# Designs tried in a protein design run: designed miniproteins, single chains, continued (2). Part 91

Each design is a single chain, and the fold is of that chain. pLDDT is the mean over its residues in the fold that is shown.

## One batch from the design tools (miniprotein)

Design m7162
Fold by ESMFold2-Fast:
Structure m7162 (fold): chain A 89 residues (1-89)
Amino acid sequence: SLETFNFVVEALAAAGVISEELAERIIREAGDSTDPRELAKIEGVSEELARRIVDRVKSFESLSEEQQKIVKEGAAKLKELQEEKKKMA
């Protein structure tokens, strides 16, 4: 649950949906809360953003362990490929 929550929040920052500073604040202040109302109390978190975070966490947790592993491995591999391309330039 907490690992999935942190992954989703970090993925939103990587996609540019939220700032890295906001992602760090959410991870620090939310703890293990999956209630959108509690998340919306965090400075910079709108009700819409809180709902999106919770919906994405639930969607990821509804995947099988094998599917969750594939998604995490795919994200890690994409990050590695982006770093490799930067080194070749």
Scores: mean pLDDT 74

Design m7163
Fold by ESMFold2-Fast:
Structure m7163 (fold): chain A 55 residues (1-55)
Amino acid sequence: SKSEAVAKIEELAFEALREGVPLDKINEILIEGSRLMKEGSSTEEIVAKMKKLLA
């Protein structure tokens, strides 16, 4: 669900921020996650893409 995807996106962003990832990078990941949600990507696909961008 969109609610589930949002919760997982927020959790990953929070963890990245706590680990010292730059705010600009976190913002890029949030924008990409939002785009994938609008395009109808699954929660699993969105999470995988965000994790790849954080690596």
Scores: mean pLDDT 80

Design m7164
Fold by ESMFold2-Fast:
Structure m7164 (fold): chain A 58 residues (1-58)
Amino acid sequence: ATLKINVPESMSDESAESLKAAIESAKDVADKVELIKGKAKTLEETKEEAKRAVEKLK
């Protein structure tokens, strides 16, 4: 399954890649993780969304 996560436009490429890698490593892999630059989402909200997405992957 493909996991799509909205991230703030202000997020650096390095942070985005780190977040993507952490999500892929935390589970026996979503087949693909895509980060989408979205409007007006804070970094903290993005991290919480990523954590919830990982927890829902069972």
Scores: mean pLDDT 63

Design m7165
Fold by ESMFold2-Fast:
Structure m7165 (fold): chain A 76 residues (1-76)
Amino acid sequence: LEEAMAEAIRAGLTLLPGVGEETARAAVAALRAGAAPSPELVARLEAAEAAATPADVERVEAHLAAEGERLRALAA
């Protein structure tokens, strides 16, 4: 379940502008380790947030909502 949750978050992050596979995997790895993200990682996520359009945000929210339902079903 935690692996599926991490994968859902990683995939969601890659939907943001400027967040590639490498950045998304680094963010998920830091979260799973309980480590503070590096300043470089924080800067990339902040840049992605600043560049995101309402359509990008809606896409991420839709992805997380769908994955949230799927993960809830897996936990049942």
Scores: mean pLDDT 75

Design m7166
Fold by ESMFold2-Fast:
Structure m7166 (fold): chain A 92 residues (1-92)
Amino acid sequence: NFEKLLMSAVEKYGKEKVLDYIRKIGEEVEKAQKENPNITLSEIDELIAKLDVPKEIKDIASYAIHQVLSKKNKVTAEDIVKYVEEQIEKAK
């Protein structure tokens, strides 16, 4: 359950720190998309797996990126941060 994972991370790290990590992941993904316009979801997940970020936040970012890419051809760091922040607000 994405909501449980997200709220557990917010409780453990705090909202600001979670969003900072999500932004860091989003910036790396946005950069990778710019360097390789044909990058696949599998390649994005492999990139995220290599980052120095807690696993639960990687799992949150991966889910958010997959959700954004289900509606758009490309994802920005801002798209991912906005998605995660909106999900935090809905879970109140």
Scores: mean pLDDT 85

Design m7167
Fold by ESMFold2-Fast:
Structure m7167 (fold): chain A 95 residues (1-95)
Amino acid sequence: SLEEVKEIINKMKEEFDYLKAQIDEAIAAGDLDRARQLLAGMEERYESFKKILDELIEKYKDNPELVEFLKQAYEDMDKAIEETRARLASAEAAA
């Protein structure tokens, strides 16, 4: 169902927020090796999520509202990765 798709995407976004928080915690602790490992895992998870999002966008291409919701999830996750990479880079430069 459409609601089940939205629930799946919301769970993916929650997982991403959790991973970002773990990376931020590692950075705050000065554990840059852990932060790099966690970011690599987050990036790998994102590649998996992009594949799922692409499949859902194609499956529901006749539903503009759902396609917009899925594209927004893409943008939100891209932003989370970009912000996390920038934060780690800043922390590494300060170390």
Scores: mean pLDDT 85

Design m7168
Fold by ESMFold2-Fast:
Structure m7168 (fold): chain A 91 residues (1-91)
Amino acid sequence: MEEALQELEEAVDRAVELASQGKADEYLLLANEYASQAIDAARAGDLEKAKEYAQQAIEYGQKSVETSTNPEAKEVAQRIIEASQKLLDAL
C-alpha cells in the first residue's frame, strides 16, 4: 500500500504542476482531486472511501487520456490511472 500511495502522490504532484502551467484539462483536474481524496482516505484508515475515490480517479483519468490534446496531461492522467489501480489492488 505505501508504494501505491507514493506513486499516486507523485502523479498528483505532477498534475498540480501542469495545472499551474494551464496545461491540465477538466478531467485531469477531477482525476487529481479524487486521487488526492483517495490518498487522504487511505492514510486516515478509511479504506472504503479510499477505494471509491480511487475508482473515480481512474474514471476521470481515462476521460482525460481520451479527450486531452496535451501529451504531458495524457501521461500524467495515465500515471494517476496506474497508481490508483495499484492502490485498489493493495486495499
Scores: mean pLDDT 86

Design m7169
Fold by ESMFold2-Fast:
Structure m7169 (fold): chain A 65 residues (1-65)
Amino acid sequence: SAGRERAVALLQRRAGLSREEAERLAEEATKMIQAGKGREAHQLLQERTGLSSEEAEEVLTLLAT
């Protein structure tokens, strides 16, 4: 989806992840969102990347579209 591609690009640019790392993390976060674990997905993104709370919310919003 367009949202996933944008989330992957954001993770690469702001967190310094490789494309493969960003795609894996996006998949993990997407599975958590689909399971109703949005708070856990937010925590995972911050712990794995060092992104701010606001940047992690941006990623979650993109993955939810």
Scores: mean pLDDT 85

Design m7170
Fold by ESMFold2-Fast:
Structure m7170 (fold): chain A 80 residues (1-80)
Amino acid sequence: SPKEEVLKEIDELIQKVRNGELTLDEAIEGLSALVEKILDVETDPEKQAKIRQVFVDAVKANTKEAFLKALEEMKKIVEE
């Protein structure tokens, strides 16, 4: 399903960031494209608002750890 594909892409982004394969700037660019896909498949406006807020938190993250925390939170919202 589109939702399962999005969850897989979130997991792949988490792995690449954890492994140091992406800089924070590259990860933010990847997350921006992924958030557009997430919002396209999410029909719940409350979840859409939460996803947008978590994206803002991720963009404001100045550390790898804060960015990864935002990705894990986004994954939880999508899985609900």
Scores: mean pLDDT 85

Design m7171
Fold by ESMFold2-Fast:
Parts: sequence; C-alpha cells; structure tokens
Structure m7171 (fold): chain A 73 residues (1-73)
Amino acid sequence: SEAKRVKAKAEAVLYAGRKGTEAGLSQEEIREVNRKVVEELDKYIDENPDASEEELKKKGLEIADKVVEEAVA
C-alpha cells in the first residue's frame, strides 16, 4: 500500500539522517544520503510489492547503513 511505502521511507530517512549526523556528515551530504536511500528503497518496494512491513523496515535500515557507510568512506 502507499501508506506502507511512505512509512518505510520515512523511517529509513530518519535513521540515515541520525547515523549520518553521528558520523559527522555535512547537511549537503545528508541530503544526498536521504535522496539515495529513498531511491533505493522505492526500487526495492517496486520489485517486491508484497514485502511485509517488517521486511521493508529491515531493508530500509540495511540500505541506510550502506549508503551512510559509502558517504563516510
């Protein structure tokens, strides 16, 4: 559902923003991280429309972790 997509993206973006801030990323870098997290999660949801809320939450956090780690490198 659309509500499930919006919730998963919001949770992933909030988590990524927090981790990015803790890692010392600039506001510009955090905006880039957020954009990439939303893009990758939307792609995953489009490819997996029947994914559960729990699966989307887990995937969103995994994407956020990866994108933040790549931004810090």
Scores: mean pLDDT 86

Design m7172
Fold by ESMFold2-Fast:
Structure m7172 (fold): chain A 67 residues (1-67)
Amino acid sequence: HMKTLKGIVVDGKVILEDFSGLTEEQRKKVLEEANKKAKELGFEDGDYFEITVNEKGEIVDIKKLER
């Protein structure tokens, strides 16, 4: 099953809340890829978003949250 993680951009870097269910290698890969995708999508400091991760630790979706 896919897992959803919540994140926020702080000082141009992605901060993710929860890595439960991921290995150390998958966690690092997800964080690196999330930072890359956030820059590609033009996310700015203070932007909240969700990423969807598969069991291999691959990001399959990223969505900016409005609230």
Scores: mean pLDDT 75

Design m7173
Fold by ESMFold2-Fast:
Structure m7173 (fold): chain A 74 residues (1-74)
Amino acid sequence: SAAEEELRARAAEVLARLRELAAQDPDKAITAMQEEARRLYELGVELGVPEAVLRRIVHELLSEAQAVIDAALA
């Protein structure tokens, strides 16, 4: 759906920003990840993305963001 495509595009943009931030300041990236995940969830609800799809997209973002932050902290 157009709503899912928009949400996935926003998630990709968020991940790119978090990747850049994690390389500079991992602690700020952790805080930003939490806020961005919340905003992405709120956007998905507003756009009417089905709950199962919304949970998957948010989970994928959080998993990828966590991996990037963990690598920066290692």
Scores: mean pLDDT 86

Design m7174
Fold by ESMFold2-Fast:
Structure m7174 (fold): chain A 88 residues (1-88)
Amino acid sequence: SDLDLSPEERKKLVVEKFLEYMKEEGISEKLIEKIKEILEKENLSSEAFQISSIMVALEKNEEIDESQLDEEQKKLLEKAKEILEELK
């Protein structure tokens, strides 16, 4: 976009939009809170968003085709599964 937003304002908007998306998709409040913590702790890293997106997909019972994942993506999937188990 041609909008000149500060990095802080841009990060805040990205987090707010993602939180709103998760609420609209019926994601559990407990998982939303955990994802918010991960995103804040990891300073909105691409890894943090990837793990969060995987956790959202898993809670929505979406099938993940593991044959299309590289080694790094498989590690993110396993980490996402571990976090979800801790939330049970």
Scores: mean pLDDT 77

Design m7175
Fold by ESMFold2-Fast:
Order: C-alpha cells, then sequence, then structure tokens
Structure m7175 (fold): chain A 96 residues (1-96)
C-alpha cells in the first residue's frame, strides 16, 4: 500500500472509532463532523484507486446506521444515512 493510501486508511479507521463513540454518547454535532470527514476520506481514497477501502467504509457506515436506528437515535441515523448515500455514490462512480 502506498504511504498516502495507508495514511487515509488509518485516518478512516480512527474516524470510524470516534464516530462509534459519538453515536454511543448521542453527540449529534460530533457525528455530523465525523460523518463529513469520512465522506471526504472516502472520496480521496477513490481518487487514489482504493475502491476496496471505500466499499469497506460503506459497510461500516451501514452497520453504524443500523445500530443508531435500533437505539432510536433518529437524528443521528439521518446524518449517517446521508453520509452512507454519499459514500455509495462514490463507490458506484469509482466502479464504472
Amino acid sequence: MEEERKALREEALKTLQELSDAIENGDVEKVRELAERLVEIAERMAKLGDTDGVIAFELALATLYAAARSQGKDEIAEVLKEALDRVAKIVNEAEK
């Protein structure tokens, strides 16, 4: 893995962990910030040709969205759904 791809992957994993913690704490504003950061990382990874990395983040976001929904955290779930949709569009464009 090239150093830039590795750095983005590590940043994404760290951001996913922080996002999971923010969801547990019900911190809607932090969830918004972290979700936007994840989408930016996903777009950068796609531009570097790391489509597998973007697909992995789509799956992770879908899992977090399902968890937020099951916990009744509707506002957080909506933020995650918007981020998930944006990441899915990045994946679809990168695979063409």
Scores: mean pLDDT 81

Design m7176
Fold by ESMFold2-Fast:
Structure m7176 (fold): chain A 83 residues (1-83)
Amino acid sequence: SLSVAQLQAQLDLGVRAAREGIELAERGKKIGDAIEYTSGSLLAIGGLTTAWLAIQQLRQHGITPPLTPEVEALAKKMGLTFP
């Protein structure tokens, strides 16, 4: 299992990837660039999945990360639901 510090680093990485992916997807959609839209969407989904898995593991350690509401908001923006 990863340490709490490693899980926090994974959460930060996942959130950064999600933000960058969403920005790229929104830009691609606005200018009609299918490659930017698709690449951004995949990056956002990958980042959100990484972040959510890190949050779930941190919760098992009794930690609720401050980034949790942001991850949930970004997931909702992408039409994703996490259990």
Scores: mean pLDDT 84

Design m7177
Fold by ESMFold2-Fast:
Structure m7177 (fold): chain A 70 residues (1-70)
Amino acid sequence: MLSDEQLEENKKLVEVYAEARKLAGEEPIVIDDSTVADQAHREYLDLLYASDELRDKFLELMRKYIEEES
């Protein structure tokens, strides 16, 4: 089973991805805590085939998240 820390990280990744989609003009996604691991996996697959704008927005948000946690 995933640790509580891994679940929190996956949830944060899904939140960052949802915000990136919103900023890139993509359709918003709903975050469901019960499926956060599956949502994180879907996020990874989406990013592999995403537009350059969506990838750029995600990377900007991830950088800000990492800087805030530092």
Scores: mean pLDDT 66

Design m7178
Fold by ESMFold2-Fast:
Structure m7178 (fold): chain A 111 residues (1-111)
Amino acid sequence: LGSGLKHMMNNLKALVDQAGQFVDEASALRDRDPEKAKELLEKAIRLAERAVNGLLALDPTNKLAQEAKEHVRRAKQALEEGDLHTAENYARQAIDLAGRALTDYETNVSP
């Protein structure tokens, strides 16, 4: 791998990790502060979308990244509908799939 590719992968991993942290915080606040939980889910979904788009830019044929993109889309729809529980569930799935896509890309391109 070139230095730039490794840097890009590290940045994508950081986006996935940060999105996961925001989802966990949103989950903890959902019943106590739903407005704050919604803001955190919006941040998590945005970071997950950036990670997925970055993964698809590296490998548009990555099936896990394609599935993650669909889950990001579902999370956004649920969030717009005010369904924080469904939005959280889809966001968690998107984050997990994006993390798996990163691992798959790294092991296939640079073990």
Scores: mean pLDDT 85

Design m7179
Fold by ESMFold2-Fast:
Structure m7179 (fold): chain A 76 residues (1-76)
Amino acid sequence: MDRLQQLYQEIKDAIDEILAAGKKITSEDLKEIGLRQVEQGVPLDAVEMAVSLAGHEHGIPQKTINEAIKALREEL
């Protein structure tokens, strides 16, 4: 399977779990999801793209997505 498709699916599943629990997705939640992927050896640029795509597909505000990506870059 395509590595980018697997990355996208894992991030999507993590977002789905938070939403299924009735919680609002925060920039910190997206940062933690992305950081976990980077710690597992996924390149940061690929993680940023997958987080942005999955976030948009789930109706997460663009500001929240942008804040999460910025925080992810600063954490690393």
Scores: mean pLDDT 81

Design m7180
Fold by ESMFold2-Fast:
Structure m7180 (fold): chain A 103 residues (1-103)
Amino acid sequence: SMVEEVAKKFGLDEEKVEVLKEILSLREFSDAEIEGLAYIISRTEDPKVVEEFKERLASLSPGELADLVKLAEGKRLNRESLEEMLKEVEGAVEALREAVLSV
């Protein structure tokens, strides 16, 4: 399965795999979105932090998730850093909408 593939690719332990499965139960995801979510989970030190934000992670557009992955690149994530990155990517869509509506 895609879950098994990304778990091996990013070295997810059982608890991180379970959190990924919980997020994937909330809606349908593309293979690219599953890979992005698995990467964010792999970079997060405590899987309970990801569990706290699972609804917000599931609500990200493919573009917002790609931006989150880019922000997380090379970093270890804790609750504070994950929350700040989520706020940044969630705001990017609204900023683009405002720019388009202003022309």
Scores: mean pLDDT 80

Design m7181
Fold by ESMFold2-Fast:
Structure m7181 (fold): chain A 81 residues (1-81)
Amino acid sequence: MVEIEVESSGTPEAKRIGEEAGLGVAEHFGAKHVKVKVTLSEDERELTIEIEAETEDGVKYKITVKLKDGKVVELSVSESE
């Protein structure tokens, strides 16, 4: 069972995107705990998604995705134990 926590600003759509991103990360990495922060800009053109995931083996992933006008402009993934 995976625990997913989502913090979102802006619209219900931003929260849904955060929930889907968190679930996708949990399934892909086999994460036990996932925290997702979604920040929508005031003009609703820029979306920042920050995901922190921890597996049962203690591996931690930090994923940051930035979208502008629905396109991915930045993607970073880091791994630590």
Scores: mean pLDDT 76

Design m7182
Fold by ESMFold2-Fast:
Structure m7182 (fold): chain A 83 residues (1-83)
Amino acid sequence: SAEQQAALEAALATYEKEVEALLAVIDTLSREELEQVRRHVDGLVAQFVAALRRYLPPDRAAEQIARLRALADRLHAALDAAA
C-alpha cells in the first residue's frame, strides 16, 4: 500500500540519519560495541532489502537497495577501521 511504502521510506531515512550520527562517534566505541553494531546493522539491512523487494516496484526497489548497500559498505569500512 501507499501507506506501507511511505512508512518504509521514512524508516530508511531515519536509518540513514542514525548511521550519520553513529559515524560521528564510532572512534569512541569498544571492540565489543563495534561487533554488536555490525551484527545489528547487518540484520537491519537484510530486513530493509526484503521489505523493499516486497513492497516497491522493481526499478525503485533496485535503486533503494543499491543506495542501502552502498551506505552499509561505507559503515562496514568505518567499523573495520575503528576495530
Scores: mean pLDDT 81

Design m7183
Fold by ESMFold2-Fast:
Structure m7183 (fold): chain A 86 residues (1-86)
Amino acid sequence: DGIERIREEVDRVEETLDPETREELRKYMEKVIEAIKNGDFKKARQLVLDMTELVTRRSFERRDGDAMLEALKGGNVMLGEIGKLE
């Protein structure tokens, strides 16, 4: 299930993040899932890119290279799962 895989990937990335960024990431995840359910795969992809940028920027500000790599990896996995659902 692509939606389940997206939730699992967000949970994995969340482990590297501060509470404020985790909450923002969860909000983006719900928007991605809503876009997928509505058949708006373009919006779903854009939301994944926006999430990835947010997390990588905040991780860079914290000097957390591991969190940056996990965010980039998670974004790529989520884009792949969206592509399989389309």
Scores: mean pLDDT 84

Design m7184
Fold by ESMFold2-Fast:
Structure m7184 (fold): chain A 91 residues (1-91)
Amino acid sequence: SKEKEEIRKEIEKVLEEILKVSKEILEVAVEKGEISKEEAEEALKILEKQIEETKKYVNDPSLSIEELKEILKGLKELLEKLKAKLAELKA
């Protein structure tokens, strides 16, 4: 389905932005002394694994358009929360 492919591409873009913002949050937290560099590296590895598992999951051909839209909605909500947290940390 062309519509499923378009939603999957949007999910991939949101996941890439989640990774970017999360990495910036971890870098700022280390600079502020809130977490160690080792804790940040471990958190990043977990996040990268979760993103790869999500990418595999959304490529399941049995997923409906409605299920893909719900996944996209949840990821967009997570991205908004992460952007807000990054803005707060930089303030």
Scores: mean pLDDT 89

Design m7185
Fold by ESMFold2-Fast:
Structure m7185 (fold): chain A 77 residues (1-77)
Amino acid sequence: TIEQLAQDTLQTATDNGDEKLGRQMQDLSSNLVKASKDNDASGILLHSTGLRGLIREAKDPEVKEKGEALLKAILKS
């Protein structure tokens, strides 16, 4: 589920020493889910751009992989 992917992303970021990044990714994912559910095109663009930025800045490949999977799952919903 998207909730499990979000928790897994947070845990992976925390295990790699960047809990702040994990929390920010979790918050943006929550906002993106809400925007997608509301068909808010501006919100989808804003929050997906923010999440893509955090994924790009992540140093750990595992965090990048989990973040990409999470973003993809939300946008396919």
Scores: mean pLDDT 81

Design m7186
Fold by ESMFold2-Fast:
Structure m7186 (fold): chain A 92 residues (1-92)
Amino acid sequence: MTEEQIEKTKKAVELAKKIYEEIKDELDEESQKNLETALKRAEEDPSDIKALVAVIKTLVDNGYDEEAKKIYELIKDVLSEEEKKFLENVLE
């Protein structure tokens, strides 16, 4: 992963953390745990794209499609074709 790609993933993690702080009280315990786990993974390793994909999916599953889309737009150019296709299907 390039330095530029790492900066994009770091920005996505910061945005996701901000979103989580705003919505966490509206989430069930399972969704809170899933988001916290995925965010911790992404923060510890910004190259762990699967962690950010998990964040996006959990947000969509809980009705936060616009928030999920904002994170997706920051990282879409660092995603594999399979990850893009998966997230495009989830975000529609």
Scores: mean pLDDT 81

Design m7187
Fold by ESMFold2-Fast:
Structure m7187 (fold): chain A 61 residues (1-61)
Amino acid sequence: MEEIRKEAQEQLQKASMEAGAATREGIRKNPEKELEWTYSGLKKIVDAQDEAKRKLAEALA
């Protein structure tokens, strides 16, 4: 369990960093699209979290 949780945490951290960088650059270039860029960033984090949860569920099955 510890190994799977560590893997999930690393993937979440990587996705958060990438989403954060892309969101900031997008907002800087077009402030009117702040909501759109924020949504894209959140989607990447959610996708990474769902992938981690799926791997955990498969390991427990």
Scores: mean pLDDT 71

Design m7188
Fold by ESMFold2-Fast:
Structure m7188 (fold): chain A 93 residues (1-93)
Amino acid sequence: NPEVEELLKIAEEIFKETLSKNSDADIDLLVESILQLADFYKSLSESEQLALLRRMKNTKVIDLATGISSAGLIAYYKNLSREEIREYIEENK
């Protein structure tokens, strides 16, 4: 789905900016929060999941909450494991 791919790129940019602004954030807590959000997103309908992705285009404030939400969507759509999420954070922090 081209729209989902483009929206996930935006989510990745938001998350990378969040990591750069929050370099002191606890990696273990980030991984746990991202996994909890990915599990929450799995409980939503496809239309609700897409609505959350589309909301990322209108995000003007990049903070820890928006970054974690973006990472949760990435983890859900890419079906990332706990270890893959940790590696992604460590590579981009």
Scores: mean pLDDT 79

Design m7189
Fold by ESMFold2-Fast:
Structure m7189 (fold): chain A 75 residues (1-75)
Amino acid sequence: KVVEKLEEALKAVEAGDFDRAIEILQSLINELEGKNEKLRRDVIYALDAVERAKEGLITKEQAVAALRETIEFVK
């Protein structure tokens, strides 16, 4: 469920659709509020990386790496 949503966000980033990835990650952060603080923090970390890539502050590949790291932590 959470992993499926993170995989959707990853595919969006790989396609250059940062807005779609941000939408998915924000939805996950809201769902996790008050339920799993560690997982919520890991998703917030991934969201920050995607937002930075959208603004050109980091590469798309760096944002992909951050999302892959988050996926490994939630498996």
Scores: mean pLDDT 84

Design m7190
Fold by ESMFold2-Fast:
Structure m7190 (fold): chain A 86 residues (1-86)
Amino acid sequence: SSKKQQELENIQKLIEQAKKYLEEAKKKKEEEDNAIFHYGGTLREAYILIDPSVKEEVDEKLKQGVEERKEMSKELEKKINEYLNS
């Protein structure tokens, strides 16, 4: 094999190794996203017991991206705590 072919093979192996680290990071991100999903879902169940009339509005807002869902979930937790302390 030419020297250039050996260099290309080594570059290809390094790129494949790099992709494995990216797949590990994606798996950890999916585990985090699943935990955030359950955080929001559990708070939703609590909040609709307080006010069932807002179920559709809460459901729609929680369908947004992970960061938006996390912020909406924090808002729900605040509202639930305000209800429990009133």
Scores: mean pLDDT 83

Design m7191
Fold by ESMFold2-Fast:
Structure m7191 (fold): chain A 125 residues (1-125)
Amino acid sequence: SKIEELKKLLSESKSEEERLKAALDLLPYIDDEEVLSFLVRATTEEKDRTVRSVLLAIALYGVGRSLEELEKIAENTKDPRERASYYLVLYLLTGDEKYLELAEKAAKEAKDEILLKVLKELKKK
């Protein structure tokens, strides 16, 4: 299934970009308890800060944290990489272009080329 392919990419891929995209592509399936449990475990095992921040934002939403709570985490973090990751997840959840602009600004501040590439691809779609 698509879910099993995404889980495999997130757990086994040596590419940070592929793991980041797999994490984002699992977001529509967060209401599945097995997907949520997998993402919570993936968050603890992930070594890349950006991918881990994205996984944490998705997991927090999945366990019932509000969009306002996620926005406050993004606003209050001193890490621009974490900030960009939370705004990216907020953009995907809401479709609000303001979060895409905030994610790009934070990703540029972080100099995160993988995150900037993913954000550019989202703008093209």
Scores: mean pLDDT 87

Design m7192
Fold by ESMFold2-Fast:
Structure m7192 (fold): chain A 65 residues (1-65)
Amino acid sequence: RPELVERLRRVVDEMSELAKEAFKLYQEYKKNNNDPELIDKYNEVHKKIQELAREYRRLREELLA
């Protein structure tokens, strides 16, 4: 199914961008002595990555079925 493959690729792209954002936030967190705003932003990005990881797993299983 081309739509399923396209959705899987889009999820991977979104996860990649969020991983870059999480990495930037983590580096700023290390420099700024545990700014609580950065911790909150990191946790939000991490939750989105976890949600997309579950979506990726679901789509991959559907593609393999």
Scores: mean pLDDT 80

Design m7193
Fold by ESMFold2-Fast:
Structure m7193 (fold): chain A 94 residues (1-94)
Amino acid sequence: SVEEELEKIFEEYLEKIREKVAAGDRAAARNEGVDMLAKMVNLANEKGLSAKEKLEFVQKFLDEVKKEFPDEEAMLNYIQYVVDELKKKLEEEE
């Protein structure tokens, strides 16, 4: 299912992010977050998920990353930017 595929991408990239954070490479951690969001959004678009469903999934990811990596500002700011852009797009479609 698409939900299982999205959760698998989430878990895979969280592990990669943990590795980069442990190495002190904040830029690499941010890049893993960027790659994960691109893969999840592309899969969601291919499977026909709504803007609302995409937003809910990206928001869930942001919340989990904030909880585990609160000091990774560059990554968190990028994920927040994507959430805010999806919110704007959803408001324009309503």
Scores: mean pLDDT 80

Design m7194
Fold by ESMFold2-Fast:
Structure m7194 (fold): chain A 80 residues (1-80)
Amino acid sequence: AEELREKADQLTDEAVKAIEKGDYVTAARLLGEAIRLYEQAGDTRKATVLFTVLGILSAAAAVEGNDEAAEVFRQVLKEV
């Protein structure tokens, strides 16, 4: 049962590294997968935290004029 949470934690760490590199598209995909895994594990609190982070990143991408990243974030938010 803990394997899903461990995998989600690893994906979250990879998403943070992607953000540090400015790769917001990769970060959005990794965060979306982590949210799904936390939901499957029943970790609603961590899923909600990551959903909030994804929303903040979507807004940030839109403000920066990165329409591609903002659209990917919006698509992931609809699927989780």
Scores: mean pLDDT 80

Design m7195
Fold by ESMFold2-Fast:
Structure m7195 (fold): chain A 70 residues (1-70)
Amino acid sequence: RRNRAAGLRLPAGVEAPAFDPTRGYDERTLALIVLGLAQEGASLREIAERLGVSEATVVRLERLAVELAR
């Protein structure tokens, strides 16, 4: 455990307030969550399972996330 990790700064709008699968996220919010999970090294299938969406949706959201994260 390192304080360096706790000091990790994610830009506002890059990551939602932590993924909560009970909430209804729109496509843009899901795109930002997908980007965060991809940064952890998760595969398309792993991200799809974590979010409860299809792999095709993850691919689409990843493209949207590129614009939102820039």
Scores: mean pLDDT 62

Design m7196
Fold by ESMFold2-Fast:
Structure m7196 (fold): chain A 79 residues (1-79)
Amino acid sequence: SEAQARRERLAEMEARVRAALAATTDPAKLAEAFRRIAAIEEEVLRKTENTDPENEEDRKRVLELTEEGQERAVEIILE
């Protein structure tokens, strides 16, 4: 199911992020990564501000934008 696939993807991303953070010893690099992640969160929030949580298509759009944002955040942590 889509829900199962999403749950498995999130668990894999969490494990990869934890491994990458454990390998990072530079606090300046970590701070820069979190600043870039915050910018992604602001972008996702801006793109979803006019969505209706009761509308199925809007819920799907919010989930897709959130997943894209999480993938971009993981890429920042893993680089």
Scores: mean pLDDT 73

